# Designed miniproteins, single chains, continued (2): the designs that were tried, part 93

Each design is a single chain, and the fold is of that chain. pLDDT is the mean over its residues in the fold that is shown.

## One batch from the design tools (miniprotein)

Design m7424
Fold by ESMFold2-Fast:
Structure m7424 (fold): chain A 50 residues (1-50)
Amino acid sequence: MKEIKIIVRGLDPRAYDIALNLARKKGVKSKEEIEKALPDDATLLEFKEL
């Protein structure tokens, strides 16, 4: 299984946990789904397979 790097910015301190859990369930091709599921003030800055 490939490692995934995720960086999220937002006022919600758990925004990165949301992004990471979605990436693990949906896989690395889920960048758009992760962005859609983040809180309104959160932004996905980086999503990469390592």
Scores: mean pLDDT 63

Design m7426
Fold by ESMFold2-Fast:
Structure m7426 (fold): chain A 65 residues (1-65)
Amino acid sequence: SSEVKELLEKAEEALKAGDLKTAAEYIKKAMLLMGFSEEVAEKAAELAEKSETVARAMIHDLKKV
């Protein structure tokens, strides 16, 4: 959806700015809109917040779905 795309673009911009916390929050919001459970989205956000490499991979993979 367009909303998911916008959230992932915001996550990517936050990542470029070095703001992993904000990137993780947008990844979580995108995953929830895509139908992932709150538990799965929260765990993904925790992992993304700790690693730029993980956050980048998640954004890339979610954009292709």
Scores: mean pLDDT 86

Design m7427
Fold by ESMFold2-Fast:
Structure m7427 (fold): chain A 58 residues (1-58)
Amino acid sequence: GVSPAGIEALEKYYGDNPEVKKGIEALKAGDFEAAIEYALKALEKDPGGAAGVIVNAL
């Protein structure tokens, strides 16, 4: 599974993004497929920003 530290980093950097919030909620509900899909969609929207830092940390 995804590490808790990785999830916290996503919430801190993209907490203002509603798509990331929905993805984290899905992950906590046990829906990993939906969570990953929302997270990737948010990262694709801003590939040159914090996404690069988060991917490198994973």
Scores: mean pLDDT 63

Design m7428
Fold by ESMFold2-Fast:
Structure m7428 (fold): chain A 75 residues (1-75)
Amino acid sequence: MEEEIKKLKERAEELVRKAEEAIKNGDLSTAMKLLQEINKIARELEAMGEIDLANKLREKMYELGLQMAKKSKAA
């Protein structure tokens, strides 16, 4: 359980970095797919009782979504 949570957290952090990079590069399609993967991890963490980690990930996803919307308006 603890090792699984640690792996999910590390994977989520990596996906967040990749999503931020995709948004900066204007690759909104890739960023959207990465947000979907992050959402799956947030659901898995929530199912494991890691509500605080899941909520922290959802906050980050919301921030990334705002960045994507801002990029779309600049086109």
Scores: mean pLDDT 82

Design m7429
Fold by ESMFold2-Fast:
Structure m7429 (fold): chain A 59 residues (1-59)
Amino acid sequence: AERARKLLEEFKKAYENGDYETALKLADQAGVEAAISGDDELLRETLEFIKKLKEEGKI
């Protein structure tokens, strides 16, 4: 759970810096860690960020 949250925070920093490739990788890793931990809320948040990146054409 805690590793997934740290990855999500790093994702937000990468996204803010315009590094969308790194942001996508970090979001994917956070999603995997959240799924392993059974943290459905964090998994959902991670999927919403990935969806936002796709909708904005950033990836």
Scores: mean pLDDT 76

Design m7430
Fold by ESMFold2-Fast:
Structure m7430 (fold): chain A 96 residues (1-96)
Amino acid sequence: SPAQKAQQVYIQVESSLGVLRMLAYVLLKTNGSAAERERLLAEFERVLREVARLRPQLTPEQQARVDAMIDGLIDLLAEHDPELAARARAARERAA
């Protein structure tokens, strides 16, 4: 059914965003290097492009949850590295 397909796509997107949150958490815990920040941003851009591509297959409620997850990740970055957060916001705008 369309609802089952939307749920499968949602799980895939949620998993990708969960990996990004883990990478951000590790970066923050380890006082990560410039190279680790660049790796996080590259992975974030890849996931944002996948989210943009898959978004039409999600329900409006699932889309809102995905947007909230991305917002939460950027907020987490902004608390610790405002410059990295600004770059993440710019990447989000480019992927849209």
Scores: mean pLDDT 86

Design m7431
Fold by ESMFold2-Fast:
Structure m7431 (fold): chain A 101 residues (1-101)
Amino acid sequence: SLTQSPTSLTAKEGETVTLTATASEDIGTNIAWYKQKPGEGKELIAKNTQLVGASSRFSASGSGKNFTLTISNLQKEDTATYYARNLITGEFGQGTTLTVT
């Protein structure tokens, strides 16, 4: 299973936030991160700790069981639900909802 923390958070424009995903088993670097805005599909932003089409304000890290997505210099457009995905099983985590005020 893949668990994300926190479930939700609110931060101010210009701040830095850290989102975490924890796998129940060692998956190496086989993780992906997705951004989903209300009414839209999931957009791939990072895969195997490498950014895919995301701003350089994003950073993905981790290996084994513990994974982190960091977003620096927050912008209003970063307001979304962020999902981690286990690339071995295809399972999505429950998501972290970020609100930028």
Scores: mean pLDDT 88

Design m7432
Fold by ESMFold2-Fast:
Structure m7432 (fold): chain A 61 residues (1-61)
Amino acid sequence: SMEEEFERLLERAREAIARKDSGAFLEAAVRLAELIETMDPEARERAQERMDELWEEALAA
């Protein structure tokens, strides 16, 4: 499902942050952004909040 794909990409992005792998993080972030664009407005808003949290985690690392 779209939700399962989102969670999988989010996990990959967080693993990339832990490894200090900026290339892997950016690849996952681009795929997450593309997936979010395919969501309905309500799901998109919730996904964008999680995406914003992910970027804060990346910038703090």
Scores: mean pLDDT 85

Design m7433
Fold by ESMFold2-Fast:
Structure m7433 (fold): chain A 69 residues (1-69)
Amino acid sequence: SAEIEEIKEEALRKIEELIKNGGSSEEIRQVFEEMEKRLRELGYSEEEIKEALEELQREGVRIVIDLSK
């Protein structure tokens, strides 16, 4: 869904900003928790929420690797 992708992109931007500015692991966890809560409030299924969180985790790892260069 386009809406899920937009929410995920917003979460990814927050994670990237936190990594660049020396944010904590707890602050990064809060971004994941906020996205999960928002998707539930919007009425997405548990399967869609799980898939979006898994994608965010994979893309977040990629950002960490890219920023370490």
Scores: mean pLDDT 82

Design m7434
Fold by ESMFold2-Fast:
Structure m7434 (fold): chain A 83 residues (1-83)
Amino acid sequence: LEESIEKIKKLLKEAIELAEKAKEEKSKELLEKAEEKLKEAEKLYELLLTHHALPEEVKKELEKLIEEAKKKIEEAKKELEEE
């Protein structure tokens, strides 16, 4: 369980970092990698919720990171469309 939570957090942080870098470098490749990391994290989170009772604190933390990653990816998409 703890290992799965750590993996989800790592994937979300990587997605955020890649999305920010994609925006700065105007890189479609980095944006695609960010989206891939977010999708993997979301799938693992859904699986985790299905099979485990998570503490409220952990759920809020993961949901906050998911929203942040989605926001950063959306910002990067808009920047790439402008170029």
Scores: mean pLDDT 80

Design m7435
Fold by ESMFold2-Fast:
Structure m7435 (fold): chain A 56 residues (1-56)
Amino acid sequence: SYAELARKYGVSVTQVRGAQQLLDDGFSEEEVAQYLMRELGLSREQALELVRELKK
């Protein structure tokens, strides 16, 4: 769920939903990970993990 991902990565549910929307809009996993690193301050590892969990 978005709430579980938000808690795991220290971000808001709205931010997790935003990441899902970027994936749905056709941005690549790498592009979404770069966005999460810049905007939310996630490490590359955390950003890629979050993106992979959203694609399950």
Scores: mean pLDDT 86

Design m7436
Fold by ESMFold2-Fast:
Structure m7436 (fold): chain A 58 residues (1-58)
Amino acid sequence: SEKRKLILRLIGLKLRLIGLEWDLENLELSEEERKRLEEEIKELKEEIKELEKKIEEL
């Protein structure tokens, strides 16, 4: 089902977000690497919000 596919994708995105936030807090990053990671986290949070909205509409 479409709803199931979206839920599985949402779980995957949330797990990725946990990993990226862990990296940001725990890894020794250059200023450029930190900026790229922060931007990736921002984009991922936006994608999660859009997916949660789509799931609520199904």
Scores: mean pLDDT 88

Design m7437
Fold by ESMFold2-Fast:
Structure m7437 (fold): chain A 92 residues (1-92)
Amino acid sequence: VEELRAELERLKQELEAEGFKVRVEVEGNRVRIEIESEDVTKLTAAALTAIGLGLDGAEVEVKIEGNRLTIEIVAPTEEEALRAAIEILRSL
């Protein structure tokens, strides 16, 4: 799990260097991601990735408000929630 948390932090830092504003909160098997960007196409890609993960047994809530995308993930395990978050950030 620590390797997944480190990967998530690394991706967050890389995206922030590219001009995204990224906030990630982890509480056990629940992860909340907030992404702010003027690149609506990339926000749409992240939203679609999150929706797809909902089909694989994760509970996913997606909200778009202006240039802010909020994604909440609840998975059976913390490891699965972290992997889902990583996949979403990699879609950007």
Scores: mean pLDDT 79

Design m7438
Fold by ESMFold2-Fast:
Structure m7438 (fold): chain A 68 residues (1-68)
Amino acid sequence: ASQEEIDELREAIERMERALEELDLDPETRKQVEELLRKAREYVEQGKVEEARELIDKASDLLVRAAL
């Protein structure tokens, strides 16, 4: 993976972590999103961009569903 891809994924994770602070989510949903973002960050550190992207997408889906 390129350094640009890694930096982009890190920024996406940070943006979602900030969104979690602003959103009034059920504790269970918040915990699930936090766990997904933690695992995504670990994959980013390993250069596994596809795996990290899948977890980020899953976290994003949960946040969107919670906002509806």
Scores: mean pLDDT 81

Design m7439
Fold by ESMFold2-Fast:
Order: structure tokens, then C-alpha cells, then sequence
Structure m7439 (fold): chain A 66 residues (1-66)
């Protein structure tokens, strides 16, 4: 069932994009002032949480189609 594979691939991409965005934000935080660094670390956490929610929704849909 190709749809199941597409949903799993989308979930994988969402996690990879979230990881890359998180890494960029954390790198920016390390180079920033303490105040801006704290804000960027918060954004990195939010980005990770959003990616996990998106991936979970996609995987749940894939399981329903199996």
C-alpha cells in the first residue's frame, strides 16, 4: 500500500527537518547573547515538539491504513 509508505516517508522528513531546524537554532543560541540564546533554545524545543506531533499524526494515519 503506497499511501502507507508515503505517510511514513513524510513522517521521516518532518523529523529530519525538525532536527535540522533545531540544530540551526541551537548553533545560533551558542553564538548569541544570553538573552537571545535563551529565546533560540526555547524555539528549538518548540520546533522539536512540533516535528514530533506532525510525525506521530502521520504514523497514526499510516497504521489506520494497514
Amino acid sequence: MEEVEELREKARRALEEGRRDRERLLEGAERSSPSLGAALRGMARATETAAEIIARRLLERAEELE
Scores: mean pLDDT 82

Design m7440
Fold by ESMFold2-Fast:
Structure m7440 (fold): chain A 90 residues (1-90)
Amino acid sequence: SELLRRALEAARAAVESAKRGDITGAIGGILRVIGVLLDAELNGASEELLRALEEIYRLTVEGVKAALKGDFERAEELLEEAERLAEEHG
């Protein structure tokens, strides 16, 4: 799924920015995940795909929070969960 791929790319970018202390980059990544979710909703994506995208969004926000606190292990764990979810539903 292109939407899952785009959401995952945005999630990864957000967490990577957060690990560097780049708050602006992290916010930009989160906003891109939101953009993918809105695109999916407006274009009539399945409920299963929408739920997967919503979960990737939640994991992205929590990963960014963990990275900003210096908990890089937790941030990587959350990003890996998002990657697994994208693979399972893509």
Scores: mean pLDDT 88

Design m7441
Fold by ESMFold2-Fast:
Structure m7441 (fold): chain A 92 residues (1-92)
Amino acid sequence: SKDLAKELADYLISLAKKGAKIKAEQKGTTVYIEISGLSINEAIGLALSLIGFGLDGLDVEVKIEGNTVYAKIGGLSEEDAKELTERLNKAG
């Protein structure tokens, strides 16, 4: 949902303020997010939080590779996907 996507953005931006690096790429109604600059424990914690967003009804897929977390957010409008992508890239 739009509200869960905003909550996700606020959460990820809070991690960027703590030194995480965020890159986002829009493909239509889907946003691909790469979060790096994490410790192993921070990456695991982030992946679990993203799974929580999925359980709450956000269309999210999560993948962890070492200290990097990848998220795929689907089901957005093109406008919401663009806004999310721009906000995350400014924060990272």
Scores: mean pLDDT 84

Design m7442
Fold by ESMFold2-Fast:
Structure m7442 (fold): chain A 60 residues (1-60)
Amino acid sequence: SKEEIAEKLRELVDKTVELQLEVEELKKNGAPQEVINEKEEKYKEALEEAKEVQKKLEEL
């Protein structure tokens, strides 16, 4: 349903915000670049998923 898709979008947006904050925290703590890069890739994946879900919601 449209409501289920909207809920999934909310979860993805929340996940994206959490990942962004984690990346900033890792940078502040001087984490290894490999760890920062891994978290940034997770952030980009979440953004892309949110974008796809947003498109599906708009087509309904």
Scores: mean pLDDT 83

Design m7443
Fold by ESMFold2-Fast:
Structure m7443 (fold): chain A 65 residues (1-65)
Amino acid sequence: MEEKVEEFVKKAEEILKKGVEEGKLEKAEEEVGKLGEELGKGLSDEEQAELAAKVAEIGEELSSK
């Protein structure tokens, strides 16, 4: 489980970075959201919240530049 979350976070970061560079952050966030939703279907509420927090932190770090 943890390993899949880590792989997802790495992919999300890559997608979001590309989105920021292309000025398409909204589409990148939507794509990441879809991936997170599929992964999240098997997660507890606590794990889903942690996953969402990690994605939000990455997005904030990239978009605040």
Scores: mean pLDDT 72

Design m7444
Fold by ESMFold2-Fast:
Structure m7444 (fold): chain A 61 residues (1-61)
Amino acid sequence: SSSELERLEREILALVFEALESTDPAEQARLIAEAVRLMREMGLPEERIARARASVEAAVA
């Protein structure tokens, strides 16, 4: 449903922003892993998930 997709998108965005604001590498990794899990739940292709993950990981480094 569109409402469920919107909820997942908001949750993914919130997790990504929390990872970007975190200074703890373990917390960053946990938040990124949770965002990736939700991206898979949305049905995003693995190639797009991998690129998104790499971008966030580069931004927190």
Scores: mean pLDDT 84

Design m7445
Fold by ESMFold2-Fast:
Structure m7445 (fold): chain A 73 residues (1-73)
Amino acid sequence: SLFEESQEIGKLWGKAVEYARQGDIEKADELLNEAVKKLEDLLRKTASASEEQIKKYVEKVKERMREILRKLM
């Protein structure tokens, strides 16, 4: 279900935040990449946007999330 997919993305992001707070940026980035990949897959199934629009949006989200993780150190 879409709810279960959204929960999984949230769990991965939560783990990324925890690793960033511990100073494990490499592990935090790995988990962020996994969460972003699942987000992209979810958007491809649910969004009425073009492939190009989805890719641009996902890259912007990824960059912003990396900034947040770096600030948690």
Scores: mean pLDDT 83

Design m7446
Fold by ESMFold2-Fast:
Structure m7446 (fold): chain A 96 residues (1-96)
Amino acid sequence: DVEALVDRIVEAVRRAHELLAQRPQLPVQGLKRDFDSALEAFEKGDPLGSVARLAEAALEQKDALGVLEAAELARRILERRGLLAHAERIAAALAA
């Protein structure tokens, strides 16, 4: 259910923007910035579902930048799968 995963990611991005607007000190997990390598590790399972869980985990840690990076990865996965309408929903959420 790609639609449900996209809904979860869009909601995480919205909440990350709220955290950034409040300007709290963000606790930084040792977030791996090179998510391309992380995605390759998840390729055998559900990369999109894994990225949605990563976005939600980053949100729980108040790591707004980690949420935005996970959402950008989801957008690229959707683009590569030809799911352009879903990719555009995430891009629109990121641009807001």
Scores: mean pLDDT 73

Design m7447
Fold by ESMFold2-Fast:
Structure m7447 (fold): chain A 60 residues (1-60)
Amino acid sequence: MDTEELLKKAKELYNKLTPEQQKAALARIAEALAKEKVTDPEEIAKKALEVLEEFVEEHG
């Protein structure tokens, strides 16, 4: 999956969340990226999608 497709899926999942859940999801993404030192745009998009999928599964 290319970066554009990853971002599209991430945006779709993000839009299903409430504003409070969106803030929490962004915090989780930021923490995961910082801990793993992910700097590549494609890896950032993939990690964001993974965190959002887990978050939606936990709260949906």
Scores: mean pLDDT 77

Design m7448
Fold by ESMFold2-Fast:
Structure m7448 (fold): chain A 67 residues (1-67)
Amino acid sequence: MSREELDAEVTRALADIYEALGNIYASQGKYKEAAELYRKASELLRGVDPEHAERMEKIAEELEKKA
């Protein structure tokens, strides 16, 4: 595995953690904190999975509207 491949895998794993935390906070009604976590996931994924990044950003925008 190259460093770039390893970095991409680590980035995806970290983004998954932020997404999971965002889901937990959203389920608790903490929409602003959840939106921040989804935005962190989106930023991490932008270079490795742009489609997933866009989905995370849309969720963050919808959560901010609820806050």
Scores: mean pLDDT 81

Design m7449
Fold by ESMFold2-Fast:
Structure m7449 (fold): chain A 62 residues (1-62)
Amino acid sequence: SAEEKARRAIEGAKKVLEENNPVLLRVAVHELTELLEKYGSVLSPELREEIERLIEELKAKL
């Protein structure tokens, strides 16, 4: 489901935040942004907000 994809992507992005690798940070931003673009309308508001917040946290490390 879209929610399962979102939850897996969130978990992966959280690990990327801990590693501080700029290549992986940029990839994670791109993947989460595409996830919101493709599935944002069918995700819960809570998941959308978590993904949006995570994108900003990833960008802050770039």
Scores: mean pLDDT 83

Design m7450
Fold by ESMFold2-Fast:
Structure m7450 (fold): chain A 55 residues (1-55)
Amino acid sequence: SLEERLAALNDEALAHDRAAQEAAAAGDEEAFREHLGKSVAATLEAMKLSIEIKQ
């Protein structure tokens, strides 16, 4: 369902946000940038899907 995809995207965003924080703490700038980018991308997709669900 759309609701299941929304939940999965939110979980993905949180997982990448956590990984970005861990990379930053370790001084891994490359991993930080990669995970931050993926977290933002998942968040934007979740927002788009949320708008579709409300219509």
Scores: mean pLDDT 85

Design m7451
Fold by ESMFold2-Fast:
Structure m7451 (fold): chain A 62 residues (1-62)
Amino acid sequence: SLEEIIPEILHDEPAVRAAIEAYRAGDRQSAAAHLRQVLDKFGEALPEEVRERLEALIRELE
């Protein structure tokens, strides 16, 4: 689940919420775009494993 990949502390962030909602709705393009925003804003603060997993997911959605 995308919510299990992203740290819970970030779940209230607008970009994270938008990514999760788009992913649940099956909107692949919007989910990928919002996940890129999450990586752009928070990527440096994320564990390497989480960042790599999100990057892989973005590639699968595009």
Scores: mean pLDDT 79

Design m7452
Fold by ESMFold2-Fast:
Structure m7452 (fold): chain A 96 residues (1-96)
Amino acid sequence: SKEEAIKIAEEAVEIAREALELAPDSPEARAALEKAEEALEKAKKAKTEEEAKKAALEAAKAALEAALVALKVTDDVLRAIALVVRALGLIIELEL
C-alpha cells in the first residue's frame, strides 16, 4: 500500500540520520540523508502506490549509501554494520 511505502521511506530516513550521527562531519553522509528526506517527500506526494513504492526504494538506497559512508569513517563498526543490514532489509521488502 501507499501507507506501507511511506512507512518504509520514514524508516530509511531514520537509518540515514543514525548514519550521519556516526559520521557527523561527512558531506557524503549529509547528502545521503538529504536524498532520503527528498525521497520521503516524493512518497508522501505520490498519486499511486507504484510511485510511492519507487520513492521508498530511492529512500532505502539513500539510507544504504549513508550507512556505507558511516562504516568507512566510524569507530563504531558494529552499529554501522547494523545500519547497512537494516537498509538492505528495506530494499528486499520493497522488491518482494
Scores: mean pLDDT 89

Design m7453
Fold by ESMFold2-Fast:
Order: sequence, then structure tokens, then C-alpha cells
Structure m7453 (fold): chain A 86 residues (1-86)
Amino acid sequence: TLIKTLLEDPDPEKRKEAAMEIGSLGSKAIPALPALVKAALEDPDPEVRLAAEIAIGVLQIYATVNEDKELLEALDKAGEQLKGLK
């Protein structure tokens, strides 16, 4: 799965590709949001962290434009995890 690839693949290029692919899924990305947050905060490769942040941003734009309430709520919760860990 893309989630498994993002969190477990030894190749950082494959982890970046997984993050970008998740970013293109729109509402189907909801179950992958915790994995994107984890990758953005914890991945040892700075390019993978940036890819995860970009994917979250793309999903935020998608959710706003399409008024996807479920995705917006999931993204708000993911953002609170990013702030609350401080």
C-alpha cells in the first residue's frame, strides 16, 4: 500500500513518490493522513519530509475547493497533531 511504502520503504525516492501519490488521492487520502503527518515530522530524509508537507497542502486546497467536509475535518485533526506535539 502507499501508506506502507511511505513509512517503511528503505528507498527515500520511493517514499517521496508515495507521499506525492497520496497527495493526488483527494478524499481517498483520509486514511493516509496520519502517515503523511508522521513522515512530515519524522522521516530522516528532508526531501521526503517536504514531499509529505506538500501532499498535505495539496489535500488542503482540494478539500477547500471541493467543500469536502470529511477531508477538511481530518486535515484539521492532522494539523492539531503537528502543533500539539510541541
Scores: mean pLDDT 81

Design m7454
Fold by ESMFold2-Fast:
Structure m7454 (fold): chain A 82 residues (1-82)
Amino acid sequence: PSQEEIDVEVDIALAIIGVAVLKLTESRQELPDEVKELIKKADEYVKKAIESLQAGNLEEARKNVDKAIEYLKKAIKLIEES
């Protein structure tokens, strides 16, 4: 695989872990609806990134995983500011 392919695969793996951790947090405590929506959007973009990667579209996989990471960062920030 190319370095670009490896980099996007690693970022997708980290985003999957991030979504899983936040969903576990949601199961243990009540989170604001805004945070729940951000977690949902992050999960949707992770799925899109995986689909793009499986289709061989590295550019779309990168765009989708970057969007997932953006939503994860927003969710974490809101949890920390609560």
Scores: mean pLDDT 87

Design m7455
Fold by ESMFold2-Fast:
Structure m7455 (fold): chain A 56 residues (1-56)
Amino acid sequence: SLDEEFRRRLKEVAEKYWEELEKNKGATQEQVDEIHARFSREARELAERYRAEKAK
């Protein structure tokens, strides 16, 4: 279902960024903030796409 696909993709994005944070342990706060900004953007784009597909 669309709901299951959205949850799966969101989990994949979260796991990818968790792994990137692990690889960047000891990075500067600015570098960590950039990773979080990319994660937030990707999650927002997924939510917008999911909402648009549900509206059709």
Scores: mean pLDDT 81

Design m7456
Fold by ESMFold2-Fast:
Structure m7456 (fold): chain A 104 residues (1-104)
Amino acid sequence: SPLEDARLFTVAGLLLAAVLFTIENALKASEEKQKILRKELIAEVDNLKAVIGQLPIDQAMRDRMIKLADETKKAVENGDLEKALELAKKAIEEFSRALREYEA
């Protein structure tokens, strides 16, 4: 339904914002705090992937966003938070495009 679709897009958008804010906070944090925030980021990205899998969008857009989420998770696991930030920004761009295509 349009209401359930709107809820899924809202949840995905909030999770993307949470991932972005957590990465930005981790980049400014102590090494000890970064370790905690990386675990939180991995959980946030896994939740985001689950919601993306349910979005009412074409499969190619879904696959691109899931790939970006997986690459973000790997960057976080490797401690490359700057790469994780760039990948998260690309995921937001793909999400914005998916939302515009759905609203059209």
Scores: mean pLDDT 87

Design m7457
Fold by ESMFold2-Fast:
Structure m7457 (fold): chain A 87 residues (1-87)
Amino acid sequence: SKATAYYVAGLLLLVAAEIDPENAAEYIRQAVETFKKARELGAEPLSPEQAKWLIERLKKARETYDFSPEDEALIDELIKWLEEEIK
């Protein structure tokens, strides 16, 4: 489905951030937008393991890279969504 394709694309963007740290902030911004799109299209919830891994990566990125206030808000929103899914 399109939702699954966006979810996979978001994961690949996070992998790109790990491989290309000089452009990591841009990849993470794109990943957050892509995950948001996947959820809007009704993607299946992440497993608790996947959600926890993603939360840890996003929190680390928030500490490491310089994001705009708007991008920080998007990252924080995604973290909250993932935290609610694993409760």
Scores: mean pLDDT 76

Design m7458
Fold by ESMFold2-Fast:
Structure m7458 (fold): chain A 66 residues (1-66)
Amino acid sequence: KVYRVTLTGSVPVNIGIVLRLIGDPDVEVEPLSSTTYRVTLTGSPARTEAIIAALRADPAVRVEPL
């Protein structure tokens, strides 16, 4: 499943989020802009749900399905 992820936090917060996503073997990240990323989730449904729930819980992150 593919999502658009927009980062609205401070620079260090945004860097932390991007590094976490890039470090996840079940996640593919493609930069669309300095604050917007195309995120492809390749893991199990349970892993996908957990990743999306964590991103949606972060006030510095906006997640939209593509």
Scores: mean pLDDT 80

Design m7459
Fold by ESMFold2-Fast:
Structure m7459 (fold): chain A 74 residues (1-74)
Amino acid sequence: SAAASAAAVYGAALGDLRALAEELRDQPREVIEAAIRAATARGAKSALENGTGEEAQAMADAVRRAGEEAIAEV
């Protein structure tokens, strides 16, 4: 289902973005946030380009939510 795919993508994306933030922990906040935003944009674009219909949109939205959560944790 689209919901199940979105949930799995959200968890995976959030984990990856948290790992990215940890790797950059000694960088200024603005650098960490920019990196997370760039990774989030690439992930959302990939989901839309490689999928179709409501599932692709749900997965792209899940990546964007993971990015917002990762930024909130910085």
Scores: mean pLDDT 88

Design m7460
Fold by ESMFold2-Fast:
Structure m7460 (fold): chain A 87 residues (1-87)
Amino acid sequence: MDIEEELKKAEEEVKKNPSNADAYIRLARIYLERGEYEKAVEAFKKALSIDPDNEEALRLLAEAYRKLGDTENSEKIQKLIEERKKK
């Protein structure tokens, strides 16, 4: 499937379900696969604003920061994940 068409479908899903964290995670994963890391970070942050305990979104946010070369923010998110696993 054309990745551009898949992106448009994911954007439509977010517009239809703006309170669904999974829809933002799907959108963010497509941005990550396209190398649009800044947009991926924004979409994962939106998913986490809806579901702050979503471990998948946290892990992928850390990965997106790492891909941007933002090691400081990546490490901060990884520390949050580790602290959650201690509880």
Scores: mean pLDDT 81

